# Designed miniproteins, single chains, continued (4): the designs that were tried, part 18

Each design is a single chain, and the fold is of that chain. pLDDT is the mean over its residues in the fold that is shown.

## One batch from the design tools (miniprotein)

Design m12595
Fold by ESMFold2-Fast:
Structure m12595 (fold): chain A 88 residues (1-88)
Amino acid sequence: SRMEEILERALKAAEEKLKKLVEEGVIKEEDVEEARKKLYELAKKLAELSDPAIAEELVAKLGQRLTNTRTVTLASGVEVNESDIVDV
């Protein structure tokens, strides 16, 4: 179930982003459930359309769609909010 793995990983990354955006006041608390619902539907549709060979691109694409604030690129090429990473 490659698609299920891709979807789960993408959704987890997106949920982390969503929590940070709420904490920073970018998304209103009342809109969190709406945003999450739309994100889940989008992730499901993209997973169904995508080839397993482009799994990394799918994960990166879904994560990027939630970002309108400053981000940091991880060594793996994944972008996240600065406060989501802990580097030595």
Scores: mean pLDDT 57

Design m12596
Fold by ESMFold2-Fast:
Structure m12596 (fold): chain A 64 residues (1-64)
Amino acid sequence: SEEERKEFSERLRKAMAEKGLSAEQLAKKAGLSFETIAEYVTGEKLPSDEELAKIEKVLGVKLR
């Protein structure tokens, strides 16, 4: 839902800020494209379980 995308986007942005990572740096470390990470940061899409696991591993926190 739109609410889930917004909530996820807010948690993701907070975790990135706490780690001092840009969207470009997160994408590179997670092995994902910048475009894909940007869609999650803007709340346009939710990651798949596989992509979520890669993002969580880089950030060291659970996002869902």
Scores: mean pLDDT 86

Design m12597
Fold by ESMFold2-Fast:
Structure m12597 (fold): chain A 107 residues (1-107)
Amino acid sequence: SKLEKVKELIDKFFEILQKAVQEAAQRRPDLDLEKVKKDLYEIGELAQKFLEALEKGNRDEAIKYLKEFYDKAVELIRTYFADDPELAEKYIEELKKIYNEILNVIK
């Protein structure tokens, strides 16, 4: 189903995001891990709101939460990879690809 495909894409998105966060933590022992946990929790809440809106057939709300989810993840990557903007861009491009795939599935 379309919903199952979307859930698989969200799982892939979080796999990339977790890999990026782990790499940032290894490079930057100065990172506030409690803030990292809060940011990841907020991203998870936005993903949940997106899925709930999609299941209810509220397409406009789903697209809004999906964009907020993506934007928050991009902000997190740029912040944690401020020491390596090129590496940040590589992770952001991987996330953007999944974001666009989700948009294409729900259209």
Scores: mean pLDDT 88

Design m12598
Fold by ESMFold2-Fast:
Structure m12598 (fold): chain A 75 residues (1-75)
Amino acid sequence: MLEEEMRRLIELVRAQIAAARASEDPLEQEIHLAMAQIHLAVARLIMKRNEVSEEIRREVEEVEAELEEARAELE
């Protein structure tokens, strides 16, 4: 159950990154990146208080890198 919730948060982060990349409006890009950061922050808080699998931890690290890359690309 917890791992499924974590996967949903990771999917939400990726969806927001994709939405930011698809937008041509700088404000919409910033809103989507901010929403991605919120979902990532929630995933991080869950991981800090709960033991998660190495697979989920790796996926969170991977999506964090994807978000940082998207921010650098869109600035």
Scores: mean pLDDT 85

Design m12599
Fold by ESMFold2-Fast:
Structure m12599 (fold): chain A 95 residues (1-95)
Amino acid sequence: GSPSLKDILLGIGYILRLIGLIFDMERFGATEELVQEIVDLGRDILKIADKLPKSLLRQIVRLLRRAIELARKQGADPSLIKELEAIVEELESKL
């Protein structure tokens, strides 16, 4: 069905939160806490992914892939990176 205004605003909120977390990773490094927050956010996004506009979901996937790349470069926990990759793969399956 067509996304509601609430679903659009939720998608925008997730994009802004992901941008903020990526900036924190660039500033402070890919700490376990920051990568876990991105994983938790990705899990929350998965619960509503089918309600989000596909354009916003594509932006979210792009930001999550950016976070994965940054986490790898900064030597984050491989198990958390693998979990985040699985989330991204499931989100992409909904596009």
Scores: mean pLDDT 88

Design m12600
Fold by ESMFold2-Fast:
Structure m12600 (fold): chain A 84 residues (1-84)
Amino acid sequence: MALEEAVRLAREAVRLALEATRLAAAGAPEEEARALGLRAAELYERALELAAEADPEEAREAIERAQREVHEEAQARAAAEAAA
């Protein structure tokens, strides 16, 4: 249970971080992007706490994978925005 909750929170954090990056790239107000980034960090930290209570190896792998996906998406979006 805690492991699945940690993964769910990590996915939410990843989605919010991606949205924050997208808003910043699109020239949205820094306040809006920062608020989403802070919320993402909050959820990610909570996910790590829950992962430590569950099976940390499997949870860490899932979180690392989600983080990698966000970084790839953010890089792709930044490249697309720069090309526009």
Scores: mean pLDDT 75

Design m12601
Fold by ESMFold2-Fast:
Structure m12601 (fold): chain A 79 residues (1-79)
Amino acid sequence: MELLEERAREAAEAILNSKDKEAEIETFLKTAKDQGQYELAALTAKLIVEKDPSLAETILKEAKKYGLEETVKAVEETM
């Protein structure tokens, strides 16, 4: 649990500090789907939206594309 929270925070910060946030979000969520890291995807997405709500639509689009239902729910509950 502690490692998951730390990893989610690091991933969120990396995306938020990227010049191409949309590409980083797409890569992250696709990788999380491929590796079955559903909780990491949901927590990371929530942290991103809490810090930058303007990224919520991009995250929802990509999460829905990859069928990350837990991530979709986490983002919608944060909005």
Scores: mean pLDDT 84

Design m12602
Fold by ESMFold2-Fast:
Structure m12602 (fold): chain A 72 residues (1-72)
Amino acid sequence: SKEMEIVKALFRIIAISSEASYLQKSNVPQEEKQRQLNQLIKELKDLKEKLKDNSYVVSKINTLIQQLKQQQ
């Protein structure tokens, strides 16, 4: 259902946010951090395109993309 896809998207947004937070605090090399952040941003953009008709989800994704870009 559309409602289930929205719920899954919200959980994925939370998971990506958590992963990015751990990545920022990690001791991995800067180039690896940038590579992984770029992959997370790509996943968020793909999710945004899939659910573009849902303004609430799009807003949450846009906020997180902006936060991740500031970590670069």
Scores: mean pLDDT 86

Design m12603
Fold by ESMFold2-Fast:
Structure m12603 (fold): chain A 92 residues (1-92)
Amino acid sequence: MTEEIKEKLHELLQNSPDPSLSAGIVGLLIQVTLNASDETILRTLERIVDQAIELNDLESLRLLLEIGKLLLEAGVEGAKPLIERIEEALKS
């Protein structure tokens, strides 16, 4: 579970040229690695999603969608509204 999420976060980090987005991704990677609370992980992921939407970074949004789905599969129910928000952003 955590290994798949970490792999996707590394892929996201390599794909993103924006320093603010990269800083958020590194923070999320640390939180996942240290087994932080669902609330902490979701708060950080939400900020990253907001930044990716502002940048119109469709490639990062697609990877964030995969990460959100992995979190939901892992039982993080709060990932569901973030998934819906990312899907909406990808349509615009």
Scores: mean pLDDT 82

Design m12604
Fold by ESMFold2-Fast:
Structure m12604 (fold): chain A 71 residues (1-71)
Amino acid sequence: GSALARTGLSEALRVAEEDFEKGKEAVRNALKALEETGSASPEVLELLRKAAEAKTQEEMVELLRKALGLL
């Protein structure tokens, strides 16, 4: 449900703000969990895919904030 998506994304954002490489792993883990449970909209999943491929920490954090705003 929505609570699972929000919890996972909030944790991924916290990690991403502290460490870029750990942030990428946290985003991949959140994306996998949300795809498996169907707990997020296609728009949120697309933002997470972009965040996992982000070239900078700042880009990843911004994409995660946008995804959280859609929940």
Scores: mean pLDDT 82

Design m12605
Fold by ESMFold2-Fast:
Structure m12605 (fold): chain A 74 residues (1-74)
Amino acid sequence: MPKEVLDLESEASLHVMAGTIYLKQGDIEGALEHYRKAIEALEKLINTPGISEEEKEIARKEKKILEEEVEKLE
């Protein structure tokens, strides 16, 4: 995989983990900020040249799940 793809996947994963921790602690604002950053990383990943269609589909599905979580928390 291109290094940019791995970096964006890691960024998205770290923000999802942080958002989940904040949500478990009752910090909805902290959770929302991290989930939004994860969505941004996934959007960049989807638009990265050289990523496979399978990787794009996984990123689109993960982005959709996070967008639904953000909508529920707003």
Scores: mean pLDDT 81

Design m12606
Fold by ESMFold2-Fast:
Structure m12606 (fold): chain A 67 residues (1-67)
Amino acid sequence: SKAAQERAIENNEEQIAVLEQLVKDGKKGAKERLAQYYRTLSFIYRNMGKLDEAKEYEEKAKKLEAE
């Protein structure tokens, strides 16, 4: 349902905000975890037909992994 997808997006955004702070704080492994949440959010947007948003989050994940 759309409500379940909206909750999944909100939960992932909350976790992304925490992980972005951990990356800024230099916590080991935070970049890898952040990339995983970006890919999860990309997958959710793709399933909703929001392909531009899906691509943006996939590119963010790939950039983190390339560093």
Scores: mean pLDDT 85

Design m12607
Fold by ESMFold2-Fast:
Structure m12607 (fold): chain A 67 residues (1-67)
Amino acid sequence: NAKQNLIDILDRLEAYARAHADPATAEELVAEIQKLKDDLNAGKLSVEEAREKIHELAQRVAEAAAT
């Protein structure tokens, strides 16, 4: 279940951002994560396209957490 796996990854990114980034930055990142989940649920993204966007979001979350 590729879609469910991507949703699970996004849920973990959301939790990590909330735990490790500044609250204002975390809410901004969470909003983008929620949009990606919505697009996945609406069928607007392929699994491959979603994986690329998740990779980019993961890098941004890690960068925010490191600051």
Scores: mean pLDDT 83

Design m12608
Fold by ESMFold2-Fast:
Structure m12608 (fold): chain A 66 residues (1-66)
Amino acid sequence: MKATPEEAAEGADRFARHFSGLTGQEAGKIAGLGGAWSLANAGAHFYYGKVASDEAARKAAELLMK
């Protein structure tokens, strides 16, 4: 199954929410360092067992940035 930009964004959002729930302070620190959404997007791609693709990752990051 390939990760569409929408599925990648949903997966990243789910991962970010789960991460915030378990380690809210850690998620906050990563966000403060300016990398939470990019790391969440990378984490979502690891959840799908694949390395992030350029276009899908960028679209997912833009959706998460909003």
Scores: mean pLDDT 51

Design m12609
Fold by ESMFold2-Fast:
Structure m12609 (fold): chain A 94 residues (1-94)
Amino acid sequence: SREELLARLRAAAERLLALLARVLSPDQLGTVREILERILAAVEAGDREAFEAAVRELGQLLRQHAHLFSPELLAEVDAEARRMVHLALEIFEL
């Protein structure tokens, strides 16, 4: 159901935040949280363009801070980010 997919999307966002909290400062983590909230809002509203813009902004921020990540942490972050995109696309198709 849409509600189950939204719950899974929120869970993936929370896992991503928990991973990033290991290496990001409180200010950087606050920026990520704001972007993730905009991603979730765009998906709930069915706004694909707002979703794509927020995802690009998140990707840019993660690339800017790539030097803070171990290869293992980067793989986990990438996996959760890909899971969020997959879930969002499934919701948009409903």
Scores: mean pLDDT 89

Design m12610
Fold by ESMFold2-Fast:
Structure m12610 (fold): chain A 62 residues (1-62)
Amino acid sequence: MSADEGLRAIIDEADTDGSGRVPVSALPPVLQDIARRFGAPPYLTADEVLELLRRAGREARA
């Protein structure tokens, strides 16, 4: 499975409004934890979610 395609599917499902904003509560628990660690707002843009995931993935690789 390609992680990128999985991420896009999750964001698309969470973005029910089509506005590019997703509620943190609609994300998987691991992403909710990451958002809380960074003090993120309850709603994130798709770009902000992708940025958090890239940063978390980079830290996990280190």
Scores: mean pLDDT 66

Design m12611
Fold by ESMFold2-Fast:
Structure m12611 (fold): chain A 96 residues (1-96)
Amino acid sequence: SHVDRILSELSPENQELVRSLVEKARERRPDGKLTLEEFEEILREEIEDEELRQLAIDLARGRIETSPEGVLTLDQFAAVVASAILLYEEQQKARE
């Protein structure tokens, strides 16, 4: 799947982080549908880095704006977080 491809670009530690976050999301929403507010709450609890958290929130907002139901699926949640991590790593390398 598209999400599996994105996840494969992450380090093993970041792949585990994304899996852990998806499990948290599934526990909160067994139907697999998250609002932007629920996404933000999970990220605030689990991601201490403010810049990474903000990148993930901004990407999630863009995805939700194009969603017919105004929600993120668990696959979209995983893809958004993984994409935010990759973008954050690229930005950090540019500063070094």
Scores: mean pLDDT 82

Design m12612
Fold by ESMFold2-Fast:
Structure m12612 (fold): chain A 98 residues (1-98)
Amino acid sequence: KKVSLYVAAKLHEMVGERYELAGKKALEAGDKKVAAAAFKMAGEEYKAAGELYEEIGDLEKAKEMYEKAEEMFKKAEELGYEEDAEVRRKAEGLAVKQ
């Protein structure tokens, strides 16, 4: 159902924006580990949104989301992202409260 896919794409885009903002705030607070996790999670959400937009046939939005995902993944790599479940939970908490 295209309408349901569009809503799902928009929700992933919005969650990506929240994680991106959480990453920026964590950097301002000096918490590079939480910032790296937040940017990694933002990239994952933008990638999911891009895949959904591509499935719908909105190639312009899909490209925009994939470009944002790549930017977020690069930020996470630069900050030395390491998989850590506790740090990911902290990043999730920041995104939910924004």
Scores: mean pLDDT 84

Design m12613
Fold by ESMFold2-Fast:
Structure m12613 (fold): chain A 87 residues (1-87)
Amino acid sequence: MEIVERVEKLMEEVEGPEAGRRARREVEEALRNGMPEEELERGLRMAEAALTLKPLAEEYRATGDEAVREEGLAKAKELYAEIQAEI
């Protein structure tokens, strides 16, 4: 199941392999208990978009450069609009 694999990979990248395996089991159980896949897909896309923006957020946190903040905000708006249009 694609969504379960994506959740495992995302959590593994953020918190390591053990967190990835735990998240996978949690999502598999939620789906078995009737959680809509579309709801998980929306949340996952938002989390993946946030991870894509992490380098810009870290750069802004380190430098305080308003140009970096504006770039990140513009990219976030674009990604959010794409997710909303597709789901």
Scores: mean pLDDT 74

Design m12614
Fold by ESMFold2-Fast:
Structure m12614 (fold): chain A 66 residues (1-66)
Amino acid sequence: MFSINLKVEDPEKTAEIIKELAPDAEILVDKETGLVSVNFDTGEKAQEAREKIVPILQKKEKVEVI
């Protein structure tokens, strides 16, 4: 599995945005720490999602890629 890990202020809203942009991704949310893990079957899908999703999230919320 290929993963993108994000630290966000609103993990539930972030997960909803990711689900719309990458519906095939497995999304794991930790509300306690504000961590969102996005898992893909291929590195190509993970890279494409990172390039498309991270900039959108950073414009709307404070997002750190870890």
Scores: mean pLDDT 76

Design m12615
Fold by ESMFold2-Fast:
Structure m12615 (fold): chain A 80 residues (1-80)
Amino acid sequence: SELIEKAKKLLEESEKYFEIYPLLELANSNSELPQEVKDKLLEYYNYSKSLPLGVLAILAPLRKGEKAKKEGEELLKKAA
């Protein structure tokens, strides 16, 4: 149950990346956002378009470092 709860928490974090889609659309239609922010949003959007939801759960903690990514991958493999 501990591993399932951790995997579920990571999946909830991945849902936050879906909330970035409207921001990406704004970034593409307006030059108001800094280019660095636009580049990062576009990067995440392209990953999201081509990847299953489970993989997005791994990407959610990506900004928190490689350790969190590895932990997400291991938890997802055990949950599968």
Scores: mean pLDDT 53

Design m12616
Fold by ESMFold2-Fast:
Structure m12616 (fold): chain A 82 residues (1-82)
Amino acid sequence: LEEKIEEMIESLERPEDIGVLELYMIVNNVPEEKREEYIERAKEVVALKLKDKLSNREIGFLLGVSEKEARELIRRAEKRKK
């Protein structure tokens, strides 16, 4: 289960994919605390993939967060990338 969730996070391309991930975790009874952790990581992955195409403001709008939060998501994703 955790391995499948990790694979889903790594393959995320679009904001809509986060909703699919969240539903998958709910259906498989993943605890809320763990779901929140995975959703934050999913937002980081998606934000990083969008940074070359969209502004931080547009990314924030698509992910339902502020421009500042979108910037922090990108920063966190970049730190995990080496």
Scores: mean pLDDT 78

Design m12617
Fold by ESMFold2-Fast:
Structure m12617 (fold): chain A 90 residues (1-90)
Amino acid sequence: SSMTDRFIEILKNMVRRNIEEMRKASKKEAALIAGITVGILQISLGVFRRFEENEDERKKIEELVKELMEEIRKVTKELGIEPEDVVIEP
């Protein structure tokens, strides 16, 4: 749907910008940005489910959030940030 497509664009743009900021930041600041970004992605999934009842549309956002969280995990590993220094799970 147009709502789902718009929301996908918003989440992708946010993660892209936040990853760029992580690469410019200190290791500690990059870990903080990663943790905040993962938190926003999980909250965003919960919020989307309140506005969308179609299971196929919900699955699109669930898969996107999973993909974006994995992208953030990959970047944290590249920057030498240990998983325990970043709350990747709630």
Scores: mean pLDDT 84

Design m12618
Fold by ESMFold2-Fast:
Structure m12618 (fold): chain A 63 residues (1-63)
Amino acid sequence: VDPEKAREAVAKATEEGGASGGATAAANGMHESLQHGNEEGKRAAIEGAAEKDPEAGRRALGL
């Protein structure tokens, strides 16, 4: 997964779907990154969600 693409996808999902959209995109990014060993993609997805909506970022972290 490309970290920049992950961040952009989360930002777009948050803008279009609100906090839940961003959280879902971030969670999916984390899951895929863990399965494929891409920690930077996971981090970028979480950061993207937090930038657009701190609540979405917290949900992606399971907080």
Scores: mean pLDDT 64

Design m12619
Fold by ESMFold2-Fast:
Structure m12619 (fold): chain A 79 residues (1-79)
Amino acid sequence: VASTYNVEGTAEGKPIKATVSVATVDDDGYVSLIGVIEIDGKEVLLYGTAVVKPGEDTFPIEGFTRDGRKVTGTATAKK
């Protein structure tokens, strides 16, 4: 599992890009992610979760911003 991921997805139908860090990971590949998303020039905290399969650098994520917006997208391992 990489330490940082690039995320591309949507928050309330708006396209977003973010960089997220892995906060926790378990033996089953369940990961907790934290990062900052910029939406319409506003920075909001993102809390996300995902399941990462061994050997995969790309996986779907779901999460919420601090202000309650649902985020869905794809995380890809960063460098």
Scores: mean pLDDT 74

Design m12620
Fold by ESMFold2-Fast:
Structure m12620 (fold): chain A 75 residues (1-75)
Amino acid sequence: MVLSEETKKKVEEALIKAGVDEDTAKRAAEAVQQLGDEATKERVRHALLALGVDEDTAERAAEEVQKVIEEEKKK
């Protein structure tokens, strides 16, 4: 199942807050939305690295994205 547009927006905001640029954050949020229930920290980190995000920022951003997804799953 893909994530909602509301969750995608929260993911995008979390990525920007972690230091990912706006254009890359939009692409990464779209990739996370398509991963849906399989958006693990490792898969999100891999997607960020594939988009050119550096390792340190990708790890931090993936953790923040995982928190957003876990919070939305509780609803």
Scores: mean pLDDT 78

Design m12621
Fold by ESMFold2-Fast:
Structure m12621 (fold): chain A 85 residues (1-85)
Amino acid sequence: SEEELEKLKEENSELIKSYEPLIEFLAETIKKEKKSKVPLEKLKEAGKEGLIEALKEYDPSSPLPFLSLALGKITGAMLKLIEES
C-alpha cells in the first residue's frame, strides 16, 4: 500500500540518504538519455521507491549482492515512470 511505502521510507531514511547521490546520478543520466520531459525530482522520488521495493524483495540467501537488486529496481522504477508519462 502507499501508506506502507511511506512508512518504510521513514523507517529507512538513513539508507535512502546513503543512496541519494547514486539516485540523483541515475535520474539525471536516464532523463538525458531518454530525452524525457519528466521532472528530475519525480524521477528521484521513483528511484527512492524502487530502492524500498529492493529492500522488501531482497533475499540474503541470494548469490547477488543487494546493490545489484537495488540498481535494477531504482532504474526500473524511473524507466516505468517515463514510459507511463
Scores: mean pLDDT 84

Design m12622
Fold by ESMFold2-Fast:
Structure m12622 (fold): chain A 110 residues (1-110)
Amino acid sequence: MEEVRARAEELSARLEKIYNDAKKKIENMTVEEAKKIGKEFLDEVSRLLREFAAHLPPEVREDVELTINALKSYFEKKLETAKSKEEIIDILDGFYRAVRQLLADAVERA
């Protein structure tokens, strides 16, 4: 329990840094460049969450992996149809919030 919480706190801080870095990069980019940064953000955050899931009990790990795959797919589709940088930032914010909730729920169940 304590080790899972410590790993989740470290991951949470790292996710916040990645999220803030992505938003700052998008400010100075075209919409198409911002979509590429958005996809890289979705890919990196999903990878980190799967790495974290490896430290969870098997049943919780499976649920986290299924949920992150579904979230990534959903937000990638939204990102492809985005027409403005503001919309792209809103999509990244939505994904980030969903991932933080998933992380909190996983810690509660571990």
Scores: mean pLDDT 87

Design m12623
Fold by ESMFold2-Fast:
Structure m12623 (fold): chain A 100 residues (1-100)
Amino acid sequence: MSKEELLRRMLEAFRALLRAAVEHGLSSPVTDEEERRFLALAVEASLTLSPEEFRELMERFAEELERWAEREYPGNELVRRLVRGAREFMEVLVAAKEAA
C-alpha cells in the first residue's frame, strides 16, 4: 500500500470512528470495530514505512483530521478529546519507531 493510500484509509477509518462514537457512544460494538480498524492501519503504517515516512504520514494525518473535525463537529468536546487521543497515540508510535 502506498503512503498516500495509507493516509487516505487512516483518515477514512478515524472519521468513521468519530461518527460512530458520536452516534453510538464510546462503548458501542460499532465504535469498537472502527477503532480496531484504525489501530490496525496505524500499526501497519508504522511497520511498513521508514521512520521519516511514518513521521510525515502522522503529521499530515493529524493536520487533516483536526481541520475535518473542527469543520464537521465544531465545539464537540468528545470529538476534541478523541482527536487529541489520536495525536498522542501517533506521537508515541513515532517515538517508538525512531527509538528502534
Scores: mean pLDDT 80

Design m12624
Fold by ESMFold2-Fast:
Structure m12624 (fold): chain A 61 residues (1-61)
Amino acid sequence: MYIGAAVHNGEAYKVIVEGDEVKVIKAKNDKEFAEALEEGKKGGREGQRKTQLAAAKVLEK
């Protein structure tokens, strides 16, 4: 499982990737976004890449 944070059009999001499952959830507050950022750092470069690609797929319009 990878957790990360993304910003799209000024909105902050938490991104969760579990195998083939992707969840992109609007962050409820600054603390939740900061926690997602710290979890993203723990996932390393691969985790950050996977969560960024997942966010782009869901949020790109």
Scores: mean pLDDT 78

Design m12625
Fold by ESMFold2-Fast:
Structure m12625 (fold): chain A 98 residues (1-98)
Amino acid sequence: SALERAARALEEAARTLREIAQQLKDSNPEASKLLQQAADELEEAARALREGDRERALEHLYEAQELVQQALPLLPKEQAERVREAVERAALEAHRAI
């Protein structure tokens, strides 16, 4: 279903953000923290979608996007592109499901 696809995309984006955060934890703790917080918000958005709470899902998605916007200038180009792609894909699938 569209909801399951969206929830999975949000969870996949969260995993990508956590992987990049782990790589940056020693070299850029600020970016690492922002990406971990964004990943937590994406997981909460996925949970809200599965529970049928569209408004809560959008609120968590928007908070994740704000945290990502703060992190992007701190990231090396390759990591920034991976983060953008993952979050944009998840947002697109979420909006299709909502």
Scores: mean pLDDT 90

Design m12626
Fold by ESMFold2-Fast:
Structure m12626 (fold): chain A 100 residues (1-100)
Amino acid sequence: MSRQQQLDQIRAQLAGLFDRLRELGVLTDEEVAAARAALDELVTSEDPLIRTIAMFTLNSILVDAVVRARIYRPELVEEVEELARQAQQLLLQMDDLVAS
């Protein structure tokens, strides 16, 4: 399996996690669209600066989801924190593959 195929699989898994956070009401449609754009930049860009900005955007969106759950949806905090943790692990795996 190529590195690009592995990156595409992780990107699809991350997109699913962002869609789940949107379904839980802790991300907006606009934030999910921004996350998908940042995932595309992270997979397709050879520029370390663009990849760093994409990683920052993705992590910022995940933090916003957790913060919104803590403030407005405390019953969902545990589920949202677990989804964010899974997304963070996949982002670290993707970053490692891109850096290799």
Scores: mean pLDDT 84

Design m12627
Fold by ESMFold2-Fast:
Structure m12627 (fold): chain A 74 residues (1-74)
Amino acid sequence: SAEKIAQLQKEIADTVKKISNSSREERIKLAREALEKEGRLDLVKTKSDDQLIMEYNLLIADKSLELVRLKRAG
């Protein structure tokens, strides 16, 4: 539904804004927590702080791509 698409769009926008307004230390913490929730403990254990931030950005990009797919599906 249009409401479901709007809710997902707001969630993604709010997440991106939170990251943009966060300090480096806050971004690292957010990245670790998000990757752990997604079951990506392999990344949390092996990647540097900067790499974890990049992996978190990729997760957000994947959600944005899913939103585009939902909009195209109608």
Scores: mean pLDDT 81

Design m12628
Fold by ESMFold2-Fast:
Structure m12628 (fold): chain A 75 residues (1-75)
Amino acid sequence: MLNLLLEYEIRNVEPGKDEQVVENVRKLLEQGADPNAPATNGKSLLDLVRENPNLSEEAKKKLEEILLEYGAKEE
């Protein structure tokens, strides 16, 4: 459940809500969400962050840093 919520936070970001998404992602990872669980389309969560046109460059950087901090791997 936590990883489904993590994917939804990243995929469904609304304009002007970047900071809220960053905070929600951090909280989900603190609660035990797996930063290495694949998204529903088989992509990594890092790829979802990088490919999301609704995230600012600052929010993308913060989300990447948080995911890597919690053990996300680039493959």
Scores: mean pLDDT 78

Design m12629
Fold by ESMFold2-Fast:
Structure m12629 (fold): chain A 96 residues (1-96)
Amino acid sequence: SAEDEAINKLMDNQEKLIEEVAEEIIKKNPEKKEEVEEIKEKVLKIIEKIKKEGIKTYEEFEEKYPELYEELKELEKRWLELSKEVVEEKLEEAEK
């Protein structure tokens, strides 16, 4: 359906955004490369699973795969923490 196509495009955009943000984080903090790549890989695998199973809402995802939903939330929290550390380093560089 048109709705399914819209959701697939949204997920494709999310995959691209994750890759672009990951590259930016790694460039600013090379020591975090392994952790960033691990989070990226896990998130992309979850997105692929959602697309493959035809899941259309986060509610449906949580109901069908509660463990993967919780893993995704934990990965999102770790990603936010990595982004905050990179922002702090960038601010320190700007003061020089």
Scores: mean pLDDT 73

